# Designed miniproteins, single chains, continued (5), part 62

Each design is a single chain, and the fold is of that chain. pLDDT is the mean over its residues in the fold that is shown.

## One batch from the design tools (miniprotein)

Design m18141
Fold by ESMFold2-Fast:
Structure m18141 (fold): chain A 64 residues (1-64)
Amino acid sequence: SDEQLKEILELSGKGQQAIDDGDIKKAKEVLKQLEELAGKLSGRLRAIAQSAVDNLRNLIRQAE
């Protein structure tokens, strides 16, 4: 559980960094990884991962 939460936070951080760097291709790659992770999770962890997915999608849309 703690390890899975750490993975969500690390991927979220990588996605934010990619947006900050203007690397939209990398941001989209991280988004796919977050979507895959969210699909493998359940309950509260899935909700946290899905929020990270939604946030990164919005950032990508704003950057395009």
Scores: mean pLDDT 86

Design m18142
Fold by ESMFold2-Fast:
Structure m18142 (fold): chain A 109 residues (1-109)
Amino acid sequence: MEELKKEVRLAISQIGVALLLYNQMTGEITDAELQKLQDLLYEAEKKFLELVERYENDPSITKEQFLEEAKKIFDEFLEKAKTIVSEGAYNVLKKAVENAIKRLEEFLK
């Protein structure tokens, strides 16, 4: 439970870092848009931590089901972010999410 929660927090943190680095380079994202994106990342983290609690407490939930629900949480984040940011920023977020999913898949092996 603690180790999986740490991996989830690190995955979310890496997405946030990718966003901040992109904005440092381009200046395309306003402070108000950054705040909205940070709020969306916080909502995603909260949903992921709830998913981890369910996964650890219910032995009938498989690793595959956990990863499927994790992908849904990230997909919801990306759909909402797409309405806020440019195509360039969206592509950076999408790649960061893909890397986060790969990291979670590797951790769950």
Scores: mean pLDDT 84

Design m18143
Fold by ESMFold2-Fast:
Structure m18143 (fold): chain A 70 residues (1-70)
Amino acid sequence: APLSPEEASRVAKAVYDRLGLTPQAAAALANGLLRGESVEDIARRVSELDGKDPQAVREAIEEALAELGL
């Protein structure tokens, strides 16, 4: 289902807080969700921006979505 800007922002903030993302990476995450990109593609892009492990980013996104009921 498509996420609202508010839902995408909440997911991005949860991952930002959990992993210590940059604002740029958090914005890329929110925009990826708004565009309906796969979690895998979003995690890869975020990991490239911040030098994080893509698996850890993917897991954090999946956990945030589950916690928010999305």
Scores: mean pLDDT 85

Design m18144
Fold by ESMFold2-Fast:
Structure m18144 (fold): chain A 96 residues (1-96)
Amino acid sequence: STGEKLKELLEELKEALKKGDVEKIKKLLLEMIQLIRNGPKKIRDTFSEIWNSNTSEELLSKYKGEVSEEFLENGEIRAAVEFAAILEEVLKKAVP
């Protein structure tokens, strides 16, 4: 299912974030965005709801201590952390 594939890719994204692997992060984000865009409406709607309900600071705080502060100076890594935080909540609410 789309939800199962997103769970798998989210775990890969978390590992890439811990390593600061920008190229792998970018590749995973493109694949995950495409899965969300082409996937079930419930996943898209839940993603938008969570994105609109949280600040950047709130999303980044969920990964405090898991991603180094040095890596968070990179805007692409910061954006990926925010995406991961949103998707983790989406998977809890929209996917069993």
Scores: mean pLDDT 84

Design m18145
Fold by ESMFold2-Fast:
Structure m18145 (fold): chain A 81 residues (1-81)
Amino acid sequence: SSFVPATFTKPQTDVITGKDLKGNEGYKDTKLPNFYVGNESFEKHKEELESIHNLPPEERMKKVIELQIEAGIRQIERAVL
């Protein structure tokens, strides 16, 4: 499959959920989905992923959702087109 979790790339916490690798909560009042990006999409969006950590939480969520949507669209385009 083309998806890898963001936490697999050695972050202290998951970008979306705010939980660390042990499952400790960071966004306890907000339930967020896990962030997944395909390997080729990850490498292409590497700098964008790194910049997400410097954004406010709301902007980080928006950027991650946009990256997930873009990765999904690219996979569909690659499979269909």
Scores: mean pLDDT 49

Design m18146
Fold by ESMFold2-Fast:
Structure m18146 (fold): chain A 64 residues (1-64)
Amino acid sequence: AMVEDLLAEAKAAVDKALAEGASREEILAMIDRHAQMAADLGLSEEDVAAIRAEAEAYADRRLA
């Protein structure tokens, strides 16, 4: 599904950024860009918020 595909893309981008030594701030900014991209593609505010929240939680678990 589109939400699942966009979330998978965001998580892959998080993994790449972490591997490249990106800061927490840079990773969160990237997640926000992916969420904005989802909104531009016509996803609901609820789906956009879910993508952002799940990607941020994923990044936080990786940074812990």
Scores: mean pLDDT 83

Design m18147
Fold by ESMFold2-Fast:
Structure m18147 (fold): chain A 70 residues (1-70)
Amino acid sequence: IQDLVDLARERLNAAKNIEEFNEAVREVGDELKKKLSDDVANEATGLFSQAGRDGQEALDRGEELILKAG
């Protein structure tokens, strides 16, 4: 579970523009679906997509959701 949070943080922070950020969110969502339920993965992915507009607070909520699902 912590590995999924670390993966999300690494990939989302590495994005240089909004298109790369959206691609990173999709890739993270695919990894989350392999280890978590689709509902949890989709909810976390939605929060991460929102983070591109709303910043750190949405990222923190998405990470917390992943941790609670484990």
Scores: mean pLDDT 71

Design m18148
Fold by ESMFold2-Fast:
Structure m18148 (fold): chain A 110 residues (1-110)
Amino acid sequence: SMAERLALAREFLEELAERLKELARNGQLSPSNAAILASLSEEEREKVLEDHERMVEGLREQALRALDAGEDPREVLERYLRMLEDIYGPDSPAVRLARELVARFEARLA
């Protein structure tokens, strides 16, 4: 049902946001992020990690608003995945995680 699809999409968006924040804190969102963080001072690293956490939260809130507006959960998740690919690169740990969660969401709807 649509109600079940919405509930599952919200659950996966929450799980994705929490796990992306963990990757951000560890400098693991992408290989380029890891290399950049290694070259920065402690103070500069802290700022970059805070900026990444705020971006992840913003993406989650945007996706939740789209679901609340009645958009198809599948289209919302596919758009979110494309945004992560554009930001972090298609082979990044962030995108790999997002693909795994989208695949789990689709499997639960089968």
Scores: mean pLDDT 78

Design m18149
Fold by ESMFold2-Fast:
Structure m18149 (fold): chain A 73 residues (1-73)
Amino acid sequence: SSEKLREKLREIRKRVERLRPNFPEEARRVEELIERAEELLREAERTGDERLYLRAQVLVIAAEGEIFAMERS
């Protein structure tokens, strides 16, 4: 659901903020992915367009991947 996706976005924002001091460039890329995902999610909620929702999910997966890479470094 969009609510669960929004909750996940809040969690990854907190995680990236903790990682920022050691990974400033990677954190910036993750923040850009989060912001684009949030914008797509807002549009999906306004229009009911499932494709926008799926694109938001893809960006969230990409952001999680970047965070996992930073956490393992």
Scores: mean pLDDT 86

Design m18150
Fold by ESMFold2-Fast:
Structure m18150 (fold): chain A 71 residues (1-71)
Amino acid sequence: MPVTVRIEVRDEAGRLLDERTLVAPDWAAAQEAVEAELARIQARATRPVTVRLTVSAPGLPPVEGELVLEP
């Protein structure tokens, strides 16, 4: 079941810094891809950033999450 993850990265002022869409063949692959992307975002952050995740799959309601990554 393909899983689509939308990732939005914003600064302290709420300004959009980056937006990515990831498509994975299943939930395990989606989790791995998200973890890798979050690690990449954190490694490049010079200031705290807010990351919003929207996870969608066919036949399921979208799941949304938010977290703050610090350098």
Scores: mean pLDDT 82

Design m18151
Fold by ESMFold2-Fast:
Order: sequence, then C-alpha cells, then structure tokens
Structure m18151 (fold): chain A 73 residues (1-73)
Amino acid sequence: SKEEELERKLEAFERDYKEAKEELTKKKKYEELIKMLENAIGSLEKLLEEFPESERIKEFIEKLKKELAELQK
C-alpha cells in the first residue's frame, strides 16, 4: 500500500532528522540546523502535495515550523 510506504519513509525521515538535529545541537551549529529545518519543511510540503490528507505529514511540518521559529528568535 502507498500509505504503508509513506509511513516507512516518514519513520526513516524522522529518525534521520532527530539524529542530525542532536548532532548539530551538540556542536552548536544553529545556522546549519536552521537550514536543515527549512530544507526538511520544504521536502515535507512537497510530499504533502502527493498525500494532502496525511495528518502525520501536516503535524510534522507544524512541529518543524515551531522549532524553526524558536531558533530564529
């Protein structure tokens, strides 16, 4: 099912994102973290165009947008 494939891709994306965020945060590379968040949001917005009913993608985008706003104080 395409929905099952999407769930697996989102799980992989969330894991990779979490690891990258932890690494950049430990190194205090906040400008790189901001760029990563902007790129991740863009990628998820494109994925949402293919799956417009996906609450999981919408929630992930909102979470990343909030994190980005906090970093850009």
Scores: mean pLDDT 82

Design m18152
Fold by ESMFold2-Fast:
Structure m18152 (fold): chain A 56 residues (1-56)
Amino acid sequence: DAAERARRLALEGRGGLAGVLGGRAGPKMSDAAAQGTEEAFGPEEGRGAREGALAA
């Protein structure tokens, strides 16, 4: 249950970030949003793959 809600929250963040950024078009919030986007996508997406390969 907790894991399921965590996944829903992450999915909402991904959709919300893209939607809010595109729809808002207000003051430059890209700077703060860029940091949030990194966490939404996953910090280990690119780095984890490289680290895993190099670990061997």
Scores: mean pLDDT 50

Design m18153
Fold by ESMFold2-Fast:
Formats: structure tokens, C-alpha cells, sequence
Structure m18153 (fold): chain A 86 residues (1-86)
């Protein structure tokens, strides 16, 4: 349920960021889409009382716009963290 959805959101963010880094023409648009997904993930985490995960998604939203390479790394680390949580 909640955990699977959070993992799916993080994986979709990583996919968008990978695509942004491969295609300069669509980079800014894909960065904005990744940031919006990150904010959606933060709101979903907050609604489930998970302030820690919400903060990580909020940080990802900021990084997606300013540093997509670091955002991709952070998204992958978040996926690992979420998979460890059970």
C-alpha cells in the first residue's frame, strides 16, 4: 500500500531524471515533472505521518530543479531506504 506507492513515486522520479539527463531539449520540462512528483510524494508521506520521508521528497524536489545529477543519486538512495523500511 503506502510503502509500494512511495517506492513507485521515487522510481518514476528517477526515470524522469535519467531521461532529462539524456535529452537536453526536454531537460527543463522533465526536471519540472520530477519536482512535481517529489512534492506529491512529500504530501502523501505527510498524510501518513511520515515526516522523515516527506523531508527527503521535499529535498528531492529542490535538487531536481537545481542539480538533476544529484537528484538522480538521491532518488536512487531514497528507493533503497524505502525498500529497507517494512
Amino acid sequence: DYQEKMIQLAEEMARLLEEALRNPETKEELQQQAAQLALQGAQFAKSHGDSGTAQLFEQLAQLALSDPEEALRAARELIELLRTRR
Scores: mean pLDDT 83

Design m18154
Fold by ESMFold2-Fast:
Structure m18154 (fold): chain A 82 residues (1-82)
Amino acid sequence: AATIEEVKKGLEKKFGVKVPEDASEEELEEVLIELEAEKNGYSEEEVELVREARRAYRAGDDERAEELGREVERLVEERKKK
């Protein structure tokens, strides 16, 4: 399980961004989702599915997190073919 401190370190190391010291876990996760969305060119619908997958993963619902992750991959692949 990722602590807020581990998420901050990961964000700073991976993206070279400065994370506010008072950022909540939800704010850190939202920033990470936005950075991944920009990097991968996600649509608003795809970003929302990523948020749901992250919430499911945090709740320990790995099956739902995997299902939502596959749906994001499917939408990205369909968009590339169109």
Scores: mean pLDDT 69

Design m18155
Fold by ESMFold2-Fast:
Structure m18155 (fold): chain A 80 residues (1-80)
Amino acid sequence: SEREELIERARELIERGERLYEKLKEQDAPYVKLFTVLAVRSEAEFIIRLIEENPDVDLEKVRADLENSERVLEEIEEEL
């Protein structure tokens, strides 16, 4: 289902963010990059709860928000 797809994508984003955060710390990256990764992880965790707790959630809006978070994380990864 679309709900299961979006939850899985959010979970993958959390794991990806955790790995990226550790790499950024090892490279002594600017705090703004560390905070951005933490924000993306928090947003992904919120998305999971939003989908699980709200049967009538607007999945199109959730998808757009998740795509934006994925793009932000990708931009940081490309700067490594």
Scores: mean pLDDT 88

Design m18156
Fold by ESMFold2-Fast:
Structure m18156 (fold): chain A 63 residues (1-63)
Amino acid sequence: SSQQLEQLLSNSSLSSEEKEKLLSDYQNMVSAFVSLGFPQHLAEKLALAAVQVELEALEKQQK
């Protein structure tokens, strides 16, 4: 859910711009998965997993 993503972002050291980009990426992925016929709940879980990978990559780049 968007609330789980918000908690992950609040605990990250990312800039406001990077956080907004990840939120945008999440919303776009949810819409894409729903358009492919996935149920809303599964689309949200898949999008969250993908954004978590992006978040981890950005955090490694900042270390």
Scores: mean pLDDT 80

Design m18157
Fold by ESMFold2-Fast:
Structure m18157 (fold): chain A 87 residues (1-87)
Amino acid sequence: MPSLAELLEEVVRRAIERLKASEEEKERLYEIMRETIASTPEDASVEEVLARFVRVLVEREGSSPRTLAILEAFMQSAGEVLREVEE
């Protein structure tokens, strides 16, 4: 089973691929991912990690059309990864 950090990293990686993100946007999304992991308790659920990433993203980027596109790609990617990791 992947760790919560590995699971979040895979979701973010797939979201970046979906978005065809620039190198600058890719660096920003990985920064947000690292901040999420650093602030997440070791015993947190997958749902808590995903919700925390969304909160950090919105706090950093605000409510722009691009942020909504990032959230959509992130949620689609999360659904795929969770389906593959079913236990």
Scores: mean pLDDT 81

Design m18158
Fold by ESMFold2-Fast:
Parts: structure tokens; sequence; C-alpha cells
Structure m18158 (fold): chain A 87 residues (1-87)
């Protein structure tokens, strides 16, 4: 799971935001959720439709998707914290 936070951090743009499409691909890959589901969750957080989300929004999406994928709340919280702390 350290690789999830590392790969997401590598996608971080100069303005500190994450691209929705690439972030959805990485989250889908590491959590085992369908790409469409990951993409829909991230897109729901992209309020201005510019195709980017903040680190806090990415952490929220990871936690929600991890719980939905069958991860425990403790593991989901740890993944979100790791992402926010390293992004």
Amino acid sequence: MEKLAEELASLKKEDGTFPVEKSAEIISKYLGVPLIEAGSELSSLDKNGDGTITPEQAGTAVRKLAIKAGFSRKKADALAEMLISRA
C-alpha cells in the first residue's frame, strides 16, 4: 500500500492537485475496485470539472473506496493518512 501513496504523489501537479483519470487508474489498481467506480467517486469530488482534485479529496475517495472494496476501517484510514501525509 506504500506504493499507492508513492504513485499518487508522483502524479501531483505543480499546483498541488491530482489528475482525476490517472488517480482513478492507480486507486483501481491497488484497491481492486472497478475503474468506472473509482473514476465516478473522484469525478464527484471534482466540483469545477477541470479534471483535478486536491490531496484531501483524494484521501477521502481512497478511504471510501477501500471500505467499499472490503478493507477494514483501520486499513482504509491508514491508506488515506499515508496518501495525505506523503502527497
Scores: mean pLDDT 76

Design m18159
Fold by ESMFold2-Fast:
Structure m18159 (fold): chain A 73 residues (1-73)
Amino acid sequence: MEELKKQIKITAMDLYGLTPEEADKVAEKIVKEVEELRARLSGLPPAQRVALTQEEGPRIVKLFNKEIEEAKK
């Protein structure tokens, strides 16, 4: 999870021009969503894990874009 947080923070800073403080807040929120998804996946059979990942993946991407836009305000 720490590595994912670092990657999201670097992406937010380098590609979207966020400050380190803004990027930290975005990364923290997205990491939390990924951790919650992993917790939901841990008890599911493989077919349901794939289905849930396909459903939640786009939602997390949409949330990332929203957080980037909010950080620029």
Scores: mean pLDDT 80

Design m18160
Fold by ESMFold2-Fast:
Structure m18160 (fold): chain A 94 residues (1-94)
Amino acid sequence: MLEEMEERYREIAREAEEKGLSDSAVLTPEEEAYALEVARLVLAKLLEEARTNPAVTDEQIRAALARLDELIATTPPAVAALLAEAKAELEALL
């Protein structure tokens, strides 16, 4: 389950890069809304899985944290703030 979310997470990072979401100056409100919605869904499920599934390892959590760092660096401020909060919650599980 975490590996499935990990794959989706990589896909989201690629989509953000392809859409130029790292450049907030040219980002449309629709692109921001899309990124925020996808980020919220993935993060909510990832956090729930990390908290409730004893099979989730510290290594998998650290891999997710690394992806959050990469995504925060390349995503609009509104989405980056959401990702930063999720990162803090995941770090608290270590």
Scores: mean pLDDT 67

Design m18161
Fold by ESMFold2-Fast:
Structure m18161 (fold): chain A 79 residues (1-79)
Amino acid sequence: MSGEELFNKLVMSTQGPDGKNKTIPPLEKLLPVAFVRDPSAVSVEELADWLKTELTKYGFPPLSDEEAKKIAEWIKSQF
């Protein structure tokens, strides 16, 4: 599964079967400020570690290292 597919799956998982939706901020607000300013200044590993901690604040299950890394690689490809 690609990083994009993994991220989309996480977004969809915020829609509960009971009709409860969780609010996710725009991707740019989810990312560290240093990364938004200069994507090359933040490594895939640093971005993956950031995403693992940030996503748990929005009620996502803990990501594996491989899942977080794939999402981080996809995000870096968008910038």
Scores: mean pLDDT 68

Design m18162
Fold by ESMFold2-Fast:
Structure m18162 (fold): chain A 87 residues (1-87)
Amino acid sequence: DEKYLKEAKRHLEEAKKAIEEKKDVNEALKHLEKAYKAVEKIKDKELKEKLIEEIGKAAEALSESDYEKALEYLEKAIKIIEEALKK
């Protein structure tokens, strides 16, 4: 799962950057879609479901231009991946 976790994290960080620097919802949503596709390849079912939930909540917040909540959910997803990458 390490490869797909790192790929998902990269896209979540790019989505966060798009929101923080540009408030670019379309760019952020594109990165969330790529993060979601990477997460779907993860074999750990519980980890996958938890990440899909946080990514979905971030996308929902972005659709409502709630940047504060979107950033909160993105940070939660990134932290979940960081913990999963620890031995």
Scores: mean pLDDT 85

Design m18163
Fold by ESMFold2-Fast:
Structure m18163 (fold): chain A 94 residues (1-94)
Amino acid sequence: DEIFELIEELVRLIEEGAPEEEIREVLRRIGGLLLEKFGISHDDEEVREKLELLLGQAAVALYLERGGKPLSEEELEELKKKAEELLKKIEEMK
């Protein structure tokens, strides 16, 4: 519900031409809530911020592909797998 509400808020902000910083803040919040739900955490702040942003972007893209419906259990499992793959790639670049 909170994740769905934030995704709808983000889509509205994009449509209204909100500043990039505001859009990025909402994306990080979406990603952060998903990571918490998946039980994924990291001690490096820079790694966490990158992961949150990228996962938020993936969730919004998936929501739009679905025609604006709440994410299903199957879609959440796909996002969890995506988060694990993104974390590995971010760690490999450090």
Scores: mean pLDDT 81

Design m18164
Fold by ESMFold2-Fast:
Structure m18164 (fold): chain A 57 residues (1-57)
Amino acid sequence: MAVLTPEQMAEARRLLAEGKTLDEVAEHLAKKYGLDPESVREALQAAVAAGVFPAPA
């Protein structure tokens, strides 16, 4: 299970609020922070399900 830092979570929230998809946000964070894109995608999906992030547009 991937755990995102507060900085990574804040960036993900901003990108989702801009209308980017979960896959686009996961790719962005994986590239920027050297993370596994699948693990980031799973963490973002869990955060959306928990109501931490807005749903993608």
Scores: mean pLDDT 74

Design m18165
Fold by ESMFold2-Fast:
Structure m18165 (fold): chain A 63 residues (1-63)
Amino acid sequence: SADVDLVAAYLDEDGDGTSPTRLRLFQRALGLPVDGVLDDATREALARSIREFPDLLLGARAA
């Protein structure tokens, strides 16, 4: 799935598959529970954010 691949690419920066530090920063930014766990809500919000704002999360260039 593209969403799974995007989430994996974002989290691969830390190499653990569930990067508590990056997840906590993301959760705080979106007002989600800051538990550092990639639960369903966090995963969906992260995938959506990457899909809608890739330049902010993955550094994708606008065409």
Scores: mean pLDDT 61

Design m18166
Fold by ESMFold2-Fast:
Structure m18166 (fold): chain A 64 residues (1-64)
Amino acid sequence: SNEEKRIKEDIEILKQTLADLEALKARYESLPPSPEVARRLAWIDTEIADLKKRIEELEKKYKS
């Protein structure tokens, strides 16, 4: 169905965003420790966790 195709496309977009955020995390992890770097990493970790949950929920809907 069109809805299944849309969900699959949305999952692919979210997975690309996740890859980009994990690359950004690796970049910040390579920087010297600072309060700003720590704050950025905490935000990135939250965004990664939220994206992973969104991907899992969409994958469950697609497989159901």
Scores: mean pLDDT 86

Design m18167
Fold by ESMFold2-Fast:
Structure m18167 (fold): chain A 72 residues (1-72)
Amino acid sequence: SPLDLLESDKSCAVAVAKEGLKRFSGDERNLLEMALTGETITPSAACEAVAARVVGLLGPHGAAMAVLVHRA
């Protein structure tokens, strides 16, 4: 699944969450900002391309969780 792929690649997880910041607002955006707090990784161009397609499938909570599993 998209989530399983993002669990193995932090760069892609970060790219999806950053794409979510452009698309979601209010509490959903705040959740994504919290998940990205302290993350300095620069996503690859390939991960950015995938992020635009996948973020709508995961939604804001799925995108946030994809980043958070790499922090644990």
Scores: mean pLDDT 75

Design m18168
Fold by ESMFold2-Fast:
Structure m18168 (fold): chain A 97 residues (1-97)
Amino acid sequence: DREALLRRLARIMANSRNADEFLDGEIALADELGHADLAAALREFRRNRGKGEAHLEAATRYLRLLLELLGLRAEPDASVHDLQLLVLDAIQDAALA
């Protein structure tokens, strides 16, 4: 259920003091729900944060998997920033509902 996933992500975001706590919460949620590919991609992003191209590649992979689970469409040439905004906007909308 996409709406249930968004509401859970919104709660994780609200309870996270920083980006590290939010990322750890996303990984735990992916594991709990059995989304093995997403959990692996999030762990890969955690390992590669701040590492130039490896950061961008890992971010693109997990964000596109997350958008697919959320039923959100992104353009094929969307930047990591564009993908992040799509996810954050969806989570924020769910938090306000």
Scores: mean pLDDT 85

Design m18169
Fold by ESMFold2-Fast:
Formats: C-alpha cells, structure tokens, sequence
Structure m18169 (fold): chain A 87 residues (1-87)
C-alpha cells in the first residue's frame, strides 16, 4: 500500500470520528485540506506549496488527537498520519 493510500485511510478514520461526534465543520475542514494536498501532489505543485498544505493538515490532525486523547485508536492513527506527512 502506498504512503498516500495509508495517509488517506487514516484521515478517513479521523473524518468519520469527527462526524460521529457531530462536528461536521471540523470533519469538512479535515477532508478539504486532505483533498487539497492530494490535488497538489497529483498536479506536481511546487515543493513549498505541498509543504505548507502538509503543515496545515498536521495541525488539524493534532487538534483531532488532542480532542480525542482518551480514544487510543484515534491517538494511534493520528500519530501514524503525522509520521507519514513528515516523511
């Protein structure tokens, strides 16, 4: 499985967890930022643009991790997603 496929699956889990919590606004922000990253990579955007979107996505994932700190599955998947974004 590619690193992008691994990232997509982890972001999807976090997205569904936010929706389950009733936070549609946070879920949509996470989904739109991830979609923007995947589009930038497909379009071969400049490295600085891809890095900026990755940094924004990391910040959003860290917010989800902090919000659901009592959920070990969310914490693990958030940490794995951040590691994939920093690689």
Amino acid sequence: MSPLEQLDRRVLYLYLRLQEAGDDAAAERLASTASELFRAIKERAPEEVIRAIKDELIALIEEVRARFADDPQVVALADEAIALLRA
Scores: mean pLDDT 88

Design m18170
Fold by ESMFold2-Fast:
Structure m18170 (fold): chain A 66 residues (1-66)
Amino acid sequence: GKKLEEAKKMAKERLLKLAEAIGKQLGAKPKVEIKISKTKITATIKVGDKTFVLEVDLNEFIKETL
């Protein structure tokens, strides 16, 4: 539905902004890999020698944000 597509776009943008913030704090450019499924978005963020994995549940994101 339209809300699900909006949620995917917003969640992806938030994850990318978070990756930029993490990179800025650690003093290195982040490498971001985004995987989108029907139920969640997974971002793998690599900054220098560190790796962060963040998951957003799309149904919960819709309930809390939309």
Scores: mean pLDDT 78

Design m18171
Fold by ESMFold2-Fast:
Structure m18171 (fold): chain A 68 residues (1-68)
Amino acid sequence: SPEIKFEILDLYLRDPSLTDEEIAERLGISVETVREYRKKIDELRKQGKNYVEIAKELGVPEELLKKL
């Protein structure tokens, strides 16, 4: 969901040292789901995109972007 993508992005932005397992436990989702979205975030970052651009590419609503 867009909300889960935002939460993963927010946690990763605040503390990049958090493991996929720690994010999954905190959000109550599967580790596989966290890994999938984290890989997409890292790929977009490697393409030179900033966090706002990454959030838009992931389909995060503008209302949630204001909370970043």
Scores: mean pLDDT 77

Design m18172
Fold by ESMFold2-Fast:
Structure m18172 (fold): chain A 63 residues (1-63)
Amino acid sequence: MRKVLVLVGSDEESTLKAVELAQKLQETEGYDVLVARSLEDAQKAAEQLRKAGYEVEIVEVSS
């Protein structure tokens, strides 16, 4: 069973950093990683992925 990580950025700069981190995690750990622009979008993506049989973790990137 695959684990999916959903990264959430609250601004453009945080979102760009989340995209870079997502690419690294996909290459090194084999995670499927998505970037969402809001926590609401992340929650919706997580629900769909769980129905597809994935384990999902949401991580906020904004500080």
Scores: mean pLDDT 75

Design m18173
Fold by ESMFold2-Fast:
Structure m18173 (fold): chain A 99 residues (1-99)
Amino acid sequence: MEIKEALIKKIEEAIKKLEKEKDIDPERAEKMIKELEELKEKIKNMSEEELEEYLKELEEFVREVAERLARGEELPEDELIRAEVYSGILAMYRRIKEE
């Protein structure tokens, strides 16, 4: 299975899991689902090379958020949710590459 196709499948599985967990924190789950759906659509329209460059951008965002938190900065919830979603995507990609 191509890496991009495998990644899209893992994103779809993550969305389905979040939809089942909406009863615990529906607003947070809905925001995470929206970020995942937007990422899935972007990835569908990318070549493998474009995907690799985009994943580097996601990694840089996650690192910046982590550094800001380490400095004691108070970050907006939407930015924290985005960092969590991006971190999840990076973990999915790493798992696919190791298989």
Scores: mean pLDDT 81

Design m18174
Fold by ESMFold2-Fast:
Structure m18174 (fold): chain A 116 residues (1-116)
Amino acid sequence: RERVLELLRQALELVEAALDAARTALASDTEEAQVLAEAVAEAAEGVAELLREAARLASPEVARLLEEAAEEAERAAEYARKAAEDPERLREYLEKAIELLERARELLEEALRLVE
């Protein structure tokens, strides 16, 4: 239980950091936004890894939520990576990454309530 809580809190901090970076990228020039999009992709990948580790230690009910959140985080990383590679579609891809990260955060917050 304690280890699961530690992993979930780390994942939550990282999701919040990724969301802040993505929002900053949307307000930045194209070159800065591409660098920030790469950081968002790395952070989202880190979130997915933490959530999958937590899922292995969690009850089946919590594990299902964490696996779903990890899938959302992985998709967010893919879109953030696309944003970094395609400056013309950068805004579109970052907005999708933000949406996916917000869904991951909601699932993570639900999991935290169940674990306490």
Scores: mean pLDDT 89

Design m18175
Fold by ESMFold2-Fast:
Structure m18175 (fold): chain A 110 residues (1-110)
Amino acid sequence: DEEFVRELLLEALKKLGLPEEYLDMSIDELREELLRNLDRAALEGDKEAAEKARQLRIFLRVRSALRLGERLGLPREVMREIVEKVIEEELSASEVKKLVEEAYRAQLER
């Protein structure tokens, strides 16, 4: 459900204090154009750039989790729980993958 995924992404952007315009950018655009520039500025001592880079990384994990969850056919309630956990616990890419795979496995055992 494209509309439901867009709603979850919008909620994530608002929670992370990121612009709504990021919703219309691809993962590659966010990584190559925004994250790399923020990381470069952070290395030059920009503390605000460092914080924005951290928040953008969390958003990229949310997008990856939702894409994987949609591909695996996870229920809406499970997708929402995954997004909330990724944001609240600031999960790494490997932890996000494990969480989504565990949720999928739980669906198969029913």
Scores: mean pLDDT 83

